# Ledger of designs, part 48: designed miniproteins, single chains

Each design is a single chain, and the fold is of that chain. pLDDT is the mean over its residues in the fold that is shown.

## One batch from the design tools (miniprotein)

Design m1650
Fold by ESMFold2-Fast:
Structure m1650 (fold): chain A 63 residues (1-63)
Amino acid sequence: LSEEDRRLAEEFARGIAELDRRYAIETEGASEEEAERLARETYERQKAGFERFFERLNARAAA
């Protein structure tokens, strides 16, 4: 992989780690129902991050 692809992967991994950390903090003291809602929101944000990452990789491949 190119250095640019590696940077994109590192940036993506850092973003996922940040979302996981925020989820852990926000669920501390939350109710069971609130924790489930936060889990869904975190999953949707991670999914959007995956889609953005693949879109960026695909744009590079198309050039």
Scores: mean pLDDT 76

Design m1651
Fold by ESMFold2-Fast:
Structure m1651 (fold): chain A 90 residues (1-90)
Amino acid sequence: GPISDAEVEARRAYLASKPLEEIVDPLSRRPIKEDDEVIEDRTANVFRKEDLERLAKLRGKSLEEVIEEFKNSDDAAIGGRARLELERLE
């Protein structure tokens, strides 16, 4: 079935907390939907500033631009949270 917005955000936060080489390398077996327990064990936090700043730095983008990527998500709850975080940065 379709994944929830909370699961999508938890997955993104989990990936943001890892080094880019670990999440991009297809041979490293990055977490997927089947690995919900791994995401839960990591206690992934949605839109944690430190994770977002690290992700922006690793991708060579501004914090605002990374959050804008989440704002354009197909999930309205994800978009709403991203908008709130952008306003907090202003």
Scores: mean pLDDT 55

Design m1652
Fold by ESMFold2-Fast:
Structure m1652 (fold): chain A 79 residues (1-79)
Amino acid sequence: ATERLTALLREAARLAGLSVEEFKQRVTARTGELVEAGLGPIEATAEAVRAVLEEAGVPAEEARRIGEAVRAALREIAA
């Protein structure tokens, strides 16, 4: 599970043209905003990944697929 999440974050950062660390920082900031707006942590993180990718110019369909994959990986880790 953790290995899959790490691989997904590396691929997402690459698609966004960001370093893994910069991508994580942007996702963390957006996740905090979404949690304050009422989303659960897993849902907020998946949506943050999607939003950061779309803002970086990744097509909406690809951003959505990656966000869904992150959500699935986080749910597996939380179990």
Scores: mean pLDDT 83

Design m1653
Fold by ESMFold2-Fast:
Structure m1653 (fold): chain A 92 residues (1-92)
Amino acid sequence: MTFTVEVTGVDDGSRRRRATSSTPEEALETVREWLEEFKAAGRGVVIRVTSSGSVELSQRLAEEIRKIAEALGYKVVGIQSGPEVTMLLEPG
């Protein structure tokens, strides 16, 4: 099973990070590091989350990413659920 996460800067789409992880824990640590990086730069981000296993697993991972983002001081502007979960975050 794999979890793919992508973080893209809203103001600069060329600033994109993507990783595929075998565990949700690895994906969460990777996303945490990227969210800290983009927040330090004062950037809003678009996060995309996909799981090879199921839509439910993508949604669960997205919920955990949302908690990390809010803990880091991001505001969640929008979430679109589907086979890929998309979140728009502002740096607060």
Scores: mean pLDDT 81

Design m1654
Fold by ESMFold2-Fast:
Structure m1654 (fold): chain A 96 residues (1-96)
Amino acid sequence: SLTEKLDRVQKLLEQVKSLAPKSKNQAKIQAGVDDKKNLVDLAKRSLVTNPVEATIQLAQAAYTAKRLVDLAKKNDDADIAKLENELLELIKSIKS
């Protein structure tokens, strides 16, 4: 369900945030998590009343997740890369 997918998004965001201190790019990863949290929360509020706006917000969150996958891969943060890719795919499944 949509609710289950959104709950999974929140859990993935918390997991990435918990791993951020172990990365040399902690500040960028934390900023990316905060950006995605804000966008996902905006999308949740908009989903029923303005689905076009919600889709744009989810697309922005997906773009941030992709950037963090690329950053994590470049810096050998395999665990973060895996979680960010799972998050990216999950957000894509919601906005479709």
Scores: mean pLDDT 82

Design m1655
Fold by ESMFold2-Fast:
Structure m1655 (fold): chain A 88 residues (1-88)
Amino acid sequence: SPVEQQIALTEQDIKDLEKDFEEFKKKYKPSKEDIEALERQIKEAKELLDQAKAETDPRKAMHLLIHADATLVLARITMLVLRKEYER
């Protein structure tokens, strides 16, 4: 189904972001506050994904997946901004 395909894409995007985040932590050694901010955004995306998997209404499931994907985009923007700050 389209929902199952989107779940697979969102799961992969979370895994890719977690890998990028581990590399970011290793390279820049960011502050505890910056680490915790990114961890909260990743956790929120995972919770939205879990809600989408449990949702029986495909329209509601897709809305949750779009929200998860938007949260991942915001996390990537946060990490991009932090990278620029730590490179100064």
Scores: mean pLDDT 91

Design m1656
Fold by ESMFold2-Fast:
Structure m1656 (fold): chain A 75 residues (1-75)
Amino acid sequence: DLKKKEKEILEKMIKILLEQTPDLEELNRKVAKNAVKGALEIKKKIEDGDETAKKMWEFSKKYEKSPLEEEFEKL
């Protein structure tokens, strides 16, 4: 189960994707869910002391983000 904040971010990401490709609703929902799960897995690894995961996360933060990526980062 997703926490309330994670669920709100997932719904916002789905909305952004559907605004660009409304005909691909099922695919967009799967992409957003997989992205959220991946981010949570990386955060879990960082909390567990994974230096590689931490460096990858910090590296991604140095680049300008699309609206979809900005919502993803709020996880």
Scores: mean pLDDT 71

Design m1657
Fold by ESMFold2-Fast:
Structure m1657 (fold): chain A 108 residues (1-108)
Amino acid sequence: SMEREKRDELLAEIAIGLKYMIDGVDKIEEEVREKKIKRMKEEGVKEEEIEKFEKEFNEEMAKFHEKMAEIYEKKAEEYEKEGLEKTAKAYKEAAEWEKKKAEEYKKK
């Protein structure tokens, strides 16, 4: 069996990628949003309906990032209880990154 310390290092290396995944998801969602707004404008949709879509998009993105933060916080607590401190730290940092993204969407 693998020693706890070695397991913690390997899982932490995998978990450090979470911030890149968070940024990647955000980028894809923003690209989808921009394409939809462009189509709405080309189809002559009223500005008030476009503004409503943007508000709803920002509210849903904020909720998404808040829910992901809660998931990562729970995983951090679970790994901390297992004594996998480095892995727990990586998930805690990912949760803080998700919370920051949620706050950015709430301010839009």
Scores: mean pLDDT 87

Design m1658
Fold by ESMFold2-Fast:
Structure m1658 (fold): chain A 75 residues (1-75)
Amino acid sequence: MDEIAEKIQELIKKNKSYTIDDVNELMALVVEMIEAEINKDGEKLEELRKKLKELADPELVKLFEEYVELKLKEL
């Protein structure tokens, strides 16, 4: 399992402020961010980043950004 993905899951569990619906929405945003990076859609990427910052705390935002970068390196 990816170390960054494990840290994301632990942070979500520890805070317990995130519902399963919140987690699903965050994961959907991460997938859309990866697709926006692949498609070079800068406007969509900025929109998704703003939504991520609205839904998640700064530590979780940082972990999701690192996860997106890691997945892009696998291409």
Scores: mean pLDDT 74

Design m1659
Fold by ESMFold2-Fast:
Structure m1659 (fold): chain A 99 residues (1-99)
Amino acid sequence: SSLRQQGMRLISDASSLIRRARTSDNPVRDARRALRRIRDSIRIADQLSRQGDHDSALSILGASIQLARDLQRVVPQVRDEADRVIRDARRQQRRIRQS
């Protein structure tokens, strides 16, 4: 679906920003840009879940959690922001799995 493709694009963009942050002169800025892409992918996952596409939603949420965890290792300064994003994604995973 187009929503699934949008979610995958956001995941890809976030991954690229995290790689860039490793060698960036402003890693916190790139990290916050990655977190925005991750949050947007979590919103796409919610929309997919509401449409009944639970498999795509769970896939995007899993990828979002992995990227946020990677971001915490690459840019420790955004650890708390990333933890909030991981918590939100895990709450959505639990809701989907309980449906």
Scores: mean pLDDT 90

Design m1660
Fold by ESMFold2-Fast:
Structure m1660 (fold): chain A 98 residues (1-98)
Amino acid sequence: SPDELDYIELDVLLGVSDIQRAVGFSFEDALKKLAVDLKKSSSPKIRELGEVLEYVLNTRKVSQKYPRLSLYLLDKLEKEEPLDAEKTYALLLEDLSA
């Protein structure tokens, strides 16, 4: 399904971001690069995720269109905890369906 392919792409890109942190990228720099990589996706939903991540990184604010996803991203930014692909994608879909 399209959602399964989106999930697989997201899981791979999050894995690459985690490796970048392991080799010396700061948490914020790894996420900034992740936002750029997400925005290059052929999937509209994955590009939208990249735009939300970029917005949260630049503003530290909740997106009115993506409040659940934004709150999750802010929590992970404050704790410097890796993003979970399943949770990130589920919250994106919840906000898109609201």
Scores: mean pLDDT 87

Design m1661
Fold by ESMFold2-Fast:
Structure m1661 (fold): chain A 70 residues (1-70)
Amino acid sequence: SSAEQEANKLEQEALANFDPAKAAEQALDQEVQAGIYSIKAVLAGNDEEREKYFALADAAHRVANKIRQT
């Protein structure tokens, strides 16, 4: 789905920009973004936007977890 494609793009882009010297800050930034996407999902006026924002929130959580597991 387009939501999965956007979520995958977000994950790939975030990992490509990963800086080990800033791991803690980048993990926190991704968790903040996940929170923002979750709020956007709750406020979404239709199922398509809601699914998109939940997918983006999940992607941000996955990036944060991958950074922390380094």
Scores: mean pLDDT 84

Design m1662
Fold by ESMFold2-Fast:
Structure m1662 (fold): chain A 66 residues (1-66)
Amino acid sequence: GPLADFLQEKLGMTPEQAEQVEAEVKRVLAETGDVAAALALPIVQAILSQMSAEEQAEFRALVEGL
């Protein structure tokens, strides 16, 4: 999906790793309806800490579009 494609392109994640992150984000969004809850996931926090402010904004927009 779009988030997994972004993670593969920007961070060099494997397809399996990227799809796992997207699936976990989608699960939290389905359970809570809250983007902030999805962004608070430990794996997402670790990913965002490696990104520029511009890349973090792109990541947030992709999560909001899921």
Scores: mean pLDDT 87

Design m1663
Fold by ESMFold2-Fast:
Structure m1663 (fold): chain A 81 residues (1-81)
Amino acid sequence: SMAEEEARLMAEIEAILREVAAKLEAGEPISDEELREVLRRILELAAQLSPEQRAHAELGARLMAQEAGVPMDRVEAWLAE
């Protein structure tokens, strides 16, 4: 069903976000290149979601990049790609 498909996609996005959060908590440096690729992966998965769930996933991606120390203007530029 669509609900099951969306749940699986959301779980995959959340797993990606958790992996990045774990690295940040451990004090591991994350390169701009790695972070940009992570954002692209999340956006690609989010494209398969409903508009409401997609917006939620995009917010999560934005907050993740901000927590990684990326300035807001740069995060917005990356999300616009």
Scores: mean pLDDT 80

Design m1664
Fold by ESMFold2-Fast:
Structure m1664 (fold): chain A 88 residues (1-88)
Amino acid sequence: SDELVAALKESIRAVAELIVDESLPLELRKAIARALRDQLLLLKQLPESEAKEELLKEAKRQLEEALKKLKDEELKAIVEESLALLDE
């Protein structure tokens, strides 16, 4: 459904914003980044659909923008791992 896809795209954006939020503890931001990575792995295993393609494109866009703002090397590595998964 279009409403579900829109809600999931908003969720991806919100999670990416938490990852770059310097007011949050670094360990929490790393946990959020790992959780998003694991969710993207699951999404990639689903059957092909227009919704899947839209969500993967949004995730790639949000993570590329997040990566530009990150300073912590471990947090960058987690986001880069997610982007590598999206490019497979």
Scores: mean pLDDT 87

Design m1665
Fold by ESMFold2-Fast:
Structure m1665 (fold): chain A 71 residues (1-71)
Amino acid sequence: SAALEAQIRELEERAVRGAVALAEAGMPPDKAIALAVRELREALQELGVPEERIEEVVRRTADRARAAIAA
């Protein structure tokens, strides 16, 4: 549904911002990304998102977070 896609997008953006904030606070980038992705995965599971879709969103979010931290 459009509402679910909007929630997924908001959670993705929150995870990217969280990873960047943790890295800027001095956490190693890989650890910051891993923590943000873990929280995102848990939130998507709670929403009942199918596992294949969760893996797609998680991968995309991790890639975005790496790019943002490297910028």
Scores: mean pLDDT 89

Design m1666
Fold by ESMFold2-Fast:
Structure m1666 (fold): chain A 105 residues (1-105)
Amino acid sequence: MTPREKRIEESFKRILEGGTHRDPENVEKLLKLTPEQLGEITKKVTNKVFELNKEEKDPKKIAEVIGRVLGAIGELLSGATDELLKSIGEEIYKILKEEIEKVLK
């Protein structure tokens, strides 16, 4: 894992721990996520973001998209607004939803 991927993993973990305060029932389920599971979800989402933005050469622009995705994860875990999640794009939203649902099984 690169230093960049590690920072994204740590940011995702912070969002899960902080964002879920709005929905205490979700906190208990999501605190069952191991660092390895969190890393796999983050890796799949990050790879899809790079795939969809392969034409973009500015690392700052890519980081902004990743930041929006991490924010949407926090909102999903806090009792998300569907409009906010859809704002990250349907393909990324679908992958996030599927990967989170796999962990909650």
Scores: mean pLDDT 57

Design m1667
Fold by ESMFold2-Fast:
Structure m1667 (fold): chain A 81 residues (1-81)
Amino acid sequence: EKEEKEILEEIKKTIEEVEKKYKDKLSKKDFSEILKNLSEAYIALANKDYDAAIKALENALKIVPNDEKIKELLEKVKKLK
């Protein structure tokens, strides 16, 4: 429960960082898709749907495969399952 709360705050912070980092580096479509997937991961994790949260983070990584922060979030969520 406490670990889930920390990961939720990290996802929220990652959304803010992605908005700043990728706004000028990605197409509007890819940028919107990453933000959508991170938001879906947040909602899924808040509902304790770990499988949905994992898939959303994996979908975000398909667009930004080298993003270490999203990779770390994915591994943390996998450990909750």
Scores: mean pLDDT 84

Design m1668
Fold by ESMFold2-Fast:
Structure m1668 (fold): chain A 82 residues (1-82)
Amino acid sequence: AEAVKGLEEAEKAARAVMSEKDAEAVVAGIRAGVAEASTGNGEAARAAMEKGAGAVLKKLSGEQAAEVTGAAAEAMGNAVAE
């Protein structure tokens, strides 16, 4: 439930600052990161997110990237919480 809410917030943040196509790529990367985080592997979670979202995140301003990565970190943190 909380991980789903975090993903919805991350999608909203992404769609506010980038195109729908770029937002879909970022959200897919965050979902992959959340799936890996749920297995307890933080390195795999980060790598999965970077593979899906890294190139798009580099196109954003520092403030925009911080908002999107903050929402992603919350979603992944909620997935790790037992």
Scores: mean pLDDT 72

Design m1669
Fold by ESMFold2-Fast:
Structure m1669 (fold): chain A 86 residues (1-86)
Amino acid sequence: MIEEILKDFSEEQKEVIRYTAEKLREIGDEVDARIARAQATLARILALLDAGREDEAQALLDAFAAEEGSDSLTASIRAKAARHKA
């Protein structure tokens, strides 16, 4: 059920996602490229977490944050990775 899927997203995560979506729309076309890179990075982070490689997952997240900046998109990725681990 949709409610079950949404349970994986805390109230805090929902707020971060909404805020991130609003901010991303301010940056136009660059958004699509950033989202694609963010999704690929998130998928790799989740795979590393599933393999128990937390240090490598954290290093990848830190590298992404350094390259793209510590903005709301990076915060959203970090929140999703933390929830997947938990």
Scores: mean pLDDT 68

Design m1670
Fold by ESMFold2-Fast:
Structure m1670 (fold): chain A 90 residues (1-90)
Amino acid sequence: MPLTALVKVTLKEEVTDKEEMEKLGKRLAQAAASVPGVLDADYFVDAERRTVYVNITAENQEALDAAVQAVVQEAESDPRVESVEVIRPG
């Protein structure tokens, strides 16, 4: 049964450009999609809250954990990122 996780990336106060947020979202979704066993990776931007969300769907827990880790590492490497949260629906 496919599993899902949401990665919430909050950007620093000085990041106000929606195009920058969308470029980051695309890069993060691509990092997730590059992991074997990922079925889907999508992103959306809440520009008013300076937040980028990456939704990951994977074939199994191992692939999901690897994809989440790839997104977290890519996000943490970006100096514009304030915080990263991983959200799994219960």
Scores: mean pLDDT 84

Design m1671
Fold by ESMFold2-Fast:
Structure m1671 (fold): chain A 86 residues (1-86)
Amino acid sequence: SIEELRRRAEELIRRIVEALAAGRREEAEALGEQLLPVLEELRERLGERAEREAEAAYARAVAELRAAAGDEEAAAFFRAKAEELE
């Protein structure tokens, strides 16, 4: 269901942030690979609003990944993008 997809996306984002904070980049990347198809399915099913919400969630996850990789410029860009989409 759509509700199950939303819960899964939120759980994966939480786990990605936790993994990045712990320096587990490989785990974060694997979780990101699981997150992308969930966000794509939500976008297809829910339309424009869900697409914006999914893009914001993805941008937040990417920002944390970039910060963990030491790419502060990219991290700042994706944080700003996520805030703009909210």
Scores: mean pLDDT 79

Design m1672
Fold by ESMFold2-Fast:
Structure m1672 (fold): chain A 138 residues (1-138)
Amino acid sequence: SLLEQAKKEYELGEEYFKQGKYDLALTYYQTAIALLEGIKEKSAEMLVLLGKIYNNMGKIYFKQGKYDLALKYYKESIKLMEEALKIDPDNKEALETKAESLLNMGKIYEKQGKYEEAEKLYEEARKLYEKAGVKPKE
């Protein structure tokens, strides 16, 4: 299926991401997105996978200092996780991925001197990690 092919492309992207090969990771992530966009019916599983891909793309752009682009991808990830959580409110992967995107957006706003906005994002991320039963990522 398109979903199973997208999962394989995502897994290859993850392996290159772990190796610091960000251009290759982005290529595999973009292929996974194209496969997922070919699916007419949006399942919670599909939304979670798509959101995890956008979160990881955001992390790559963050590491590259491309903060506006990182923020764009984190916001898209959050939107997809919110849609997944409407279907399955206790989905641990969706809660954790949303929390990580919010935490990383907070780090960007802190770097920009937007301390009040960063603190609000950190607090929202903390509550989501607590709901997921995990400690916040640094």
Scores: mean pLDDT 89

Design m1673
Fold by ESMFold2-Fast:
Structure m1673 (fold): chain A 66 residues (1-66)
Amino acid sequence: MLDEEQGRRLGAEAALRALEAGGDAETGKNAGQMAGVRLIASGKATVAAGEAGGLGGVEAVDQAGG
């Protein structure tokens, strides 16, 4: 089962991939959230780890934006 650090990293990667594909900040944040939700739904992560994915996505978008 994925921990919160892994969840945060996967959410950040999903957000950055969305931005690289030409998505805006909202699209990037949504991608991070959806990565977390998918991990919870597949039983690979706890709710806390999935929520960390959402936070990682937000942080990645904030850092990638200028």
Scores: mean pLDDT 76

Design m1674
Fold by ESMFold2-Fast:
Structure m1674 (fold): chain A 90 residues (1-90)
Amino acid sequence: SMMSREEKNQKIKELQSQLEEALRELREVEARDPEAVARARPAAQAEGLKLASEETKKAVENGDFLEQDIASLQSAILFNRRVIEEARRL
């Protein structure tokens, strides 16, 4: 089933909240070990850029601006979560 405009707007709000939480957690991790975060960023960025490109391309092909916003927010959340995970492994 296709999401309604109202469902897409609600999803955007939820994703914005998730991004703010991820960025807050990343700031805490970076404050404790800035070198680990610096080492994690290049690998996460390379992976995230590939995923973001594919998701953005699909959203653009659909011609839906709300789907484009959703894809962009999901990509940003995935990128920041990957940085956190990789930094914690270092």
Scores: mean pLDDT 77

Design m1675
Fold by ESMFold2-Fast:
Structure m1675 (fold): chain A 92 residues (1-92)
Amino acid sequence: IEELEEEIEELEREVLELERNRDSLSLEELEKRAEEIIKRAEELLKRIKEELEKNKDNPELVKRLVSLMLRVVGIITEAELLVRRKRREEEE
């Protein structure tokens, strides 16, 4: 569980770095980095779901795992939005 929190913090930092560097990155570079972040986030979601199934009887752990799940969904959403915004700038 502590490892899940650390990996989520790393992904959050990587998304912020992408946002800060979006104007300096090509569309291709931004897409590749965002795809890597999304893949790692999807793997974290799978691991969180497995931990939820194992710990259904522990309400404190369930609450913590749900909070982590929401943060991971936020990471995926932000990465997808960054790519979408960059694509629109390139087209227009």
Scores: mean pLDDT 82

Design m1676
Fold by ESMFold2-Fast:
Structure m1676 (fold): chain A 66 residues (1-66)
Amino acid sequence: GPLADRGRAAIREAAGGKETLSVREAAEALRAVGAPASEAEVRRAAGGKERVSLGEAGGLAAGLLA
């Protein structure tokens, strides 16, 4: 849906052409589009890692904004 697409766009923008971004960058990007994502939630989605792939962050965005 439009909100999930906006979340994915924000994640791509925050990554700046990189294949991964930090948990903090992903959480900030999701909050900027109205998704109530904490760093702890993003870290959990990443399996406890401090960096997330675009796919992992995009999947979280779709789940939060569906």
Scores: mean pLDDT 76

Design m1677
Fold by ESMFold2-Fast:
Structure m1677 (fold): chain A 109 residues (1-109)
Amino acid sequence: DLLRRGEQKLREAEEKLKLAEDHIAQAKAALDAGDVDSAQRHLTKAQKAASEALSWLSEARQLAQELRAQGDIEAAEQLERRVEELESKLEKVLAEMDRLRDAINRAKG
C-alpha cells in the first residue's frame, strides 16, 4: 500500500524534525551557559536530523506522485498536504538553525 508507505515516511520525517528541534533547544541552552563547543555539537546534530527529515519528505512526495500516476488522486492529495505541512515546519527549523549558527559564530570571537 503506497499510502501506508508514504504515511510511514512522514512519521520518520516528523520524528527527525522533533530530534532537530530538541538539539536546537540543547544548543541554545549550551550557548547561554557559555559552552560554545557543546552548542556547536548540538547544532551539527540538528543539521543532520533536518537533512534526514528532508530526505524522508522527498520519498513521501515521490510516493504521492506514484499514487497520482495510478489514479489514486485522493490518497496522493492526502500525502501532499502532510508533506507541505512538514516542509513548512522544516523551513522554520532551518531558519532557527541559521540564527543559532550566527550566534555561535559571534560567541567564538
Scores: mean pLDDT 91

Design m1678
Fold by ESMFold2-Fast:
Order: structure tokens, then C-alpha cells, then sequence
Structure m1678 (fold): chain A 89 residues (1-89)
């Protein structure tokens, strides 16, 4: 298995914040979305997986993302989202 870094996108509206990871189409053995802030790493729960235009798109739980954004803002910490996909061969 090979580890690939996914493109991540944060979208914020007044009612909701979401993080998506975008990877290759086809054989994906596993998907991980992580949040890093203030020296801490937290794994995000996956709310949905979609295939759009041959690309696998994974969306993190919006409630977890919103809570992390609020926490990071209170602490004045940078918040980064990191995505990884695993492929066979």
C-alpha cells in the first residue's frame, strides 16, 4: 500500500463548517482526515464519501470541524487540516 496526501478544503458558513479531502478515483484502501493545532493532532470522523468526476471526495463531520474551529479561535492557534489516502500497489 502507498500513502498519498490528499488535497483538503475548508468551507465555512454561518451555520456550518466542513472539511473535504480529495483523492484519486479507483482503488482507495482507506481515508484519514486529521486536524493539527497547538501541537495536537486529532483524527476527524468521516461523514460521507462521494465519487465526483472520477475523484474520491471525503467529507469530515461538520460538527467536529465547527467545534475545532471555535476551540482554535479561542486559543489563538493555527488550525491545519491534512488528508491521506491509501491505495493498493
Amino acid sequence: AVLHQAETTLTVTPDRATVTGIGPAGKVEGVVLLARYDGQIRRLSIAKVEVVDGRTIVTADPEEVSALLAEAQKRGAELEFIGYYFSSD
Scores: mean pLDDT 72

Design m1679
Fold by ESMFold2-Fast:
Structure m1679 (fold): chain A 89 residues (1-89)
Amino acid sequence: MSLEELVELAARAAYQLGKHLGLTEEEIINMARTMAEHIAQLAGADPEEAGKRAEEIARSLIEKNVPPLSSDELTRLIKELNEAYEKLE
């Protein structure tokens, strides 16, 4: 998986998890940024650039009012993110 795909996956996971937990839009955006920054640091990439990209994706998902995933779909998304994250050391 590319860094760009991992950042997008993190932003999507933050959005869906935030929706299920009843988080605010700001909390969702902050979660997406923080997750992407950590991924970029582990990958040896620019955390600021990754964080900005994740914020843009999260804001886009919020603006489009993307519907919440089912519990099973959310579990699969989180598992995919966790497996990808573990491969980064």
Scores: mean pLDDT 84

Design m1680
Fold by ESMFold2-Fast:
Structure m1680 (fold): chain A 63 residues (1-63)
Amino acid sequence: SISELREEIDALIDELVKLKVELRKETDPSRRAQLRLQIDKLMADIAEKKKELEALKEEEKRG
């Protein structure tokens, strides 16, 4: 449902904030690189779910 998708997006945004805090505190270059990849993936996932949310809203308009 639209509500479930909104909750998933909010959860991903919360995780993104946590990873950004972790990246700021991390001193190991390998771990920093890993965190950056996870952040990039989460940002992409959030963008895709937002597109999916817009598509579902359009489907509801069609009945």
Scores: mean pLDDT 84

Design m1681
Fold by ESMFold2-Fast:
Structure m1681 (fold): chain A 94 residues (1-94)
Amino acid sequence: VEELGKEAKKKLEEARKQLEEAQKYFEEKDYEKAIEAAREAIRLADEAMRLARQGLSLDPSNKDMQKILEDAAGIRVQAERIVEEATRKLELER
């Protein structure tokens, strides 16, 4: 469980960094790079969620794994929003 927790936390932090990168590119109006970074954040968040679910299957009471799952889900939602908004901006500004 500890090893799964460390890997899940690492993927969560990587997802967070990609989300921050996507937000930065979106603010800079680099919508294509914003979409790329947001998609990477979604991929990493999905990996963190998978690892957290594996940890919870071994110890359902593990609150750290529950928190990782919740935080990763939040990152995924924010990254999906950036993909949608950046895609719309690309279609409107070209």
Scores: mean pLDDT 85

Design m1682
Fold by ESMFold2-Fast:
Structure m1682 (fold): chain A 85 residues (1-85)
Amino acid sequence: SEALELVREALEALRDPSKSLQQQIDLVRRIRDRARSLGDEELARTFDLVIRLLQLAQQNAGTGLGRLFYQQAIELLRGRLDDLT
């Protein structure tokens, strides 16, 4: 249940258009740290990959490649949500 809550919270952060990409990255970092504190190393590694994809999206902001990296981050979280439900 805690893993499900963390994945949902991360998806909500990424779907919030009021948050900058940097703010979304910072929120996912906090969620990752919470996963680690719970001993969920696999979930923490998933969030590390999401953070990497968001950083790549930021470095390619305004491009099709940046949009692709951002979409890959969302798809990764959706896949984990499906696995947990």
Scores: mean pLDDT 88

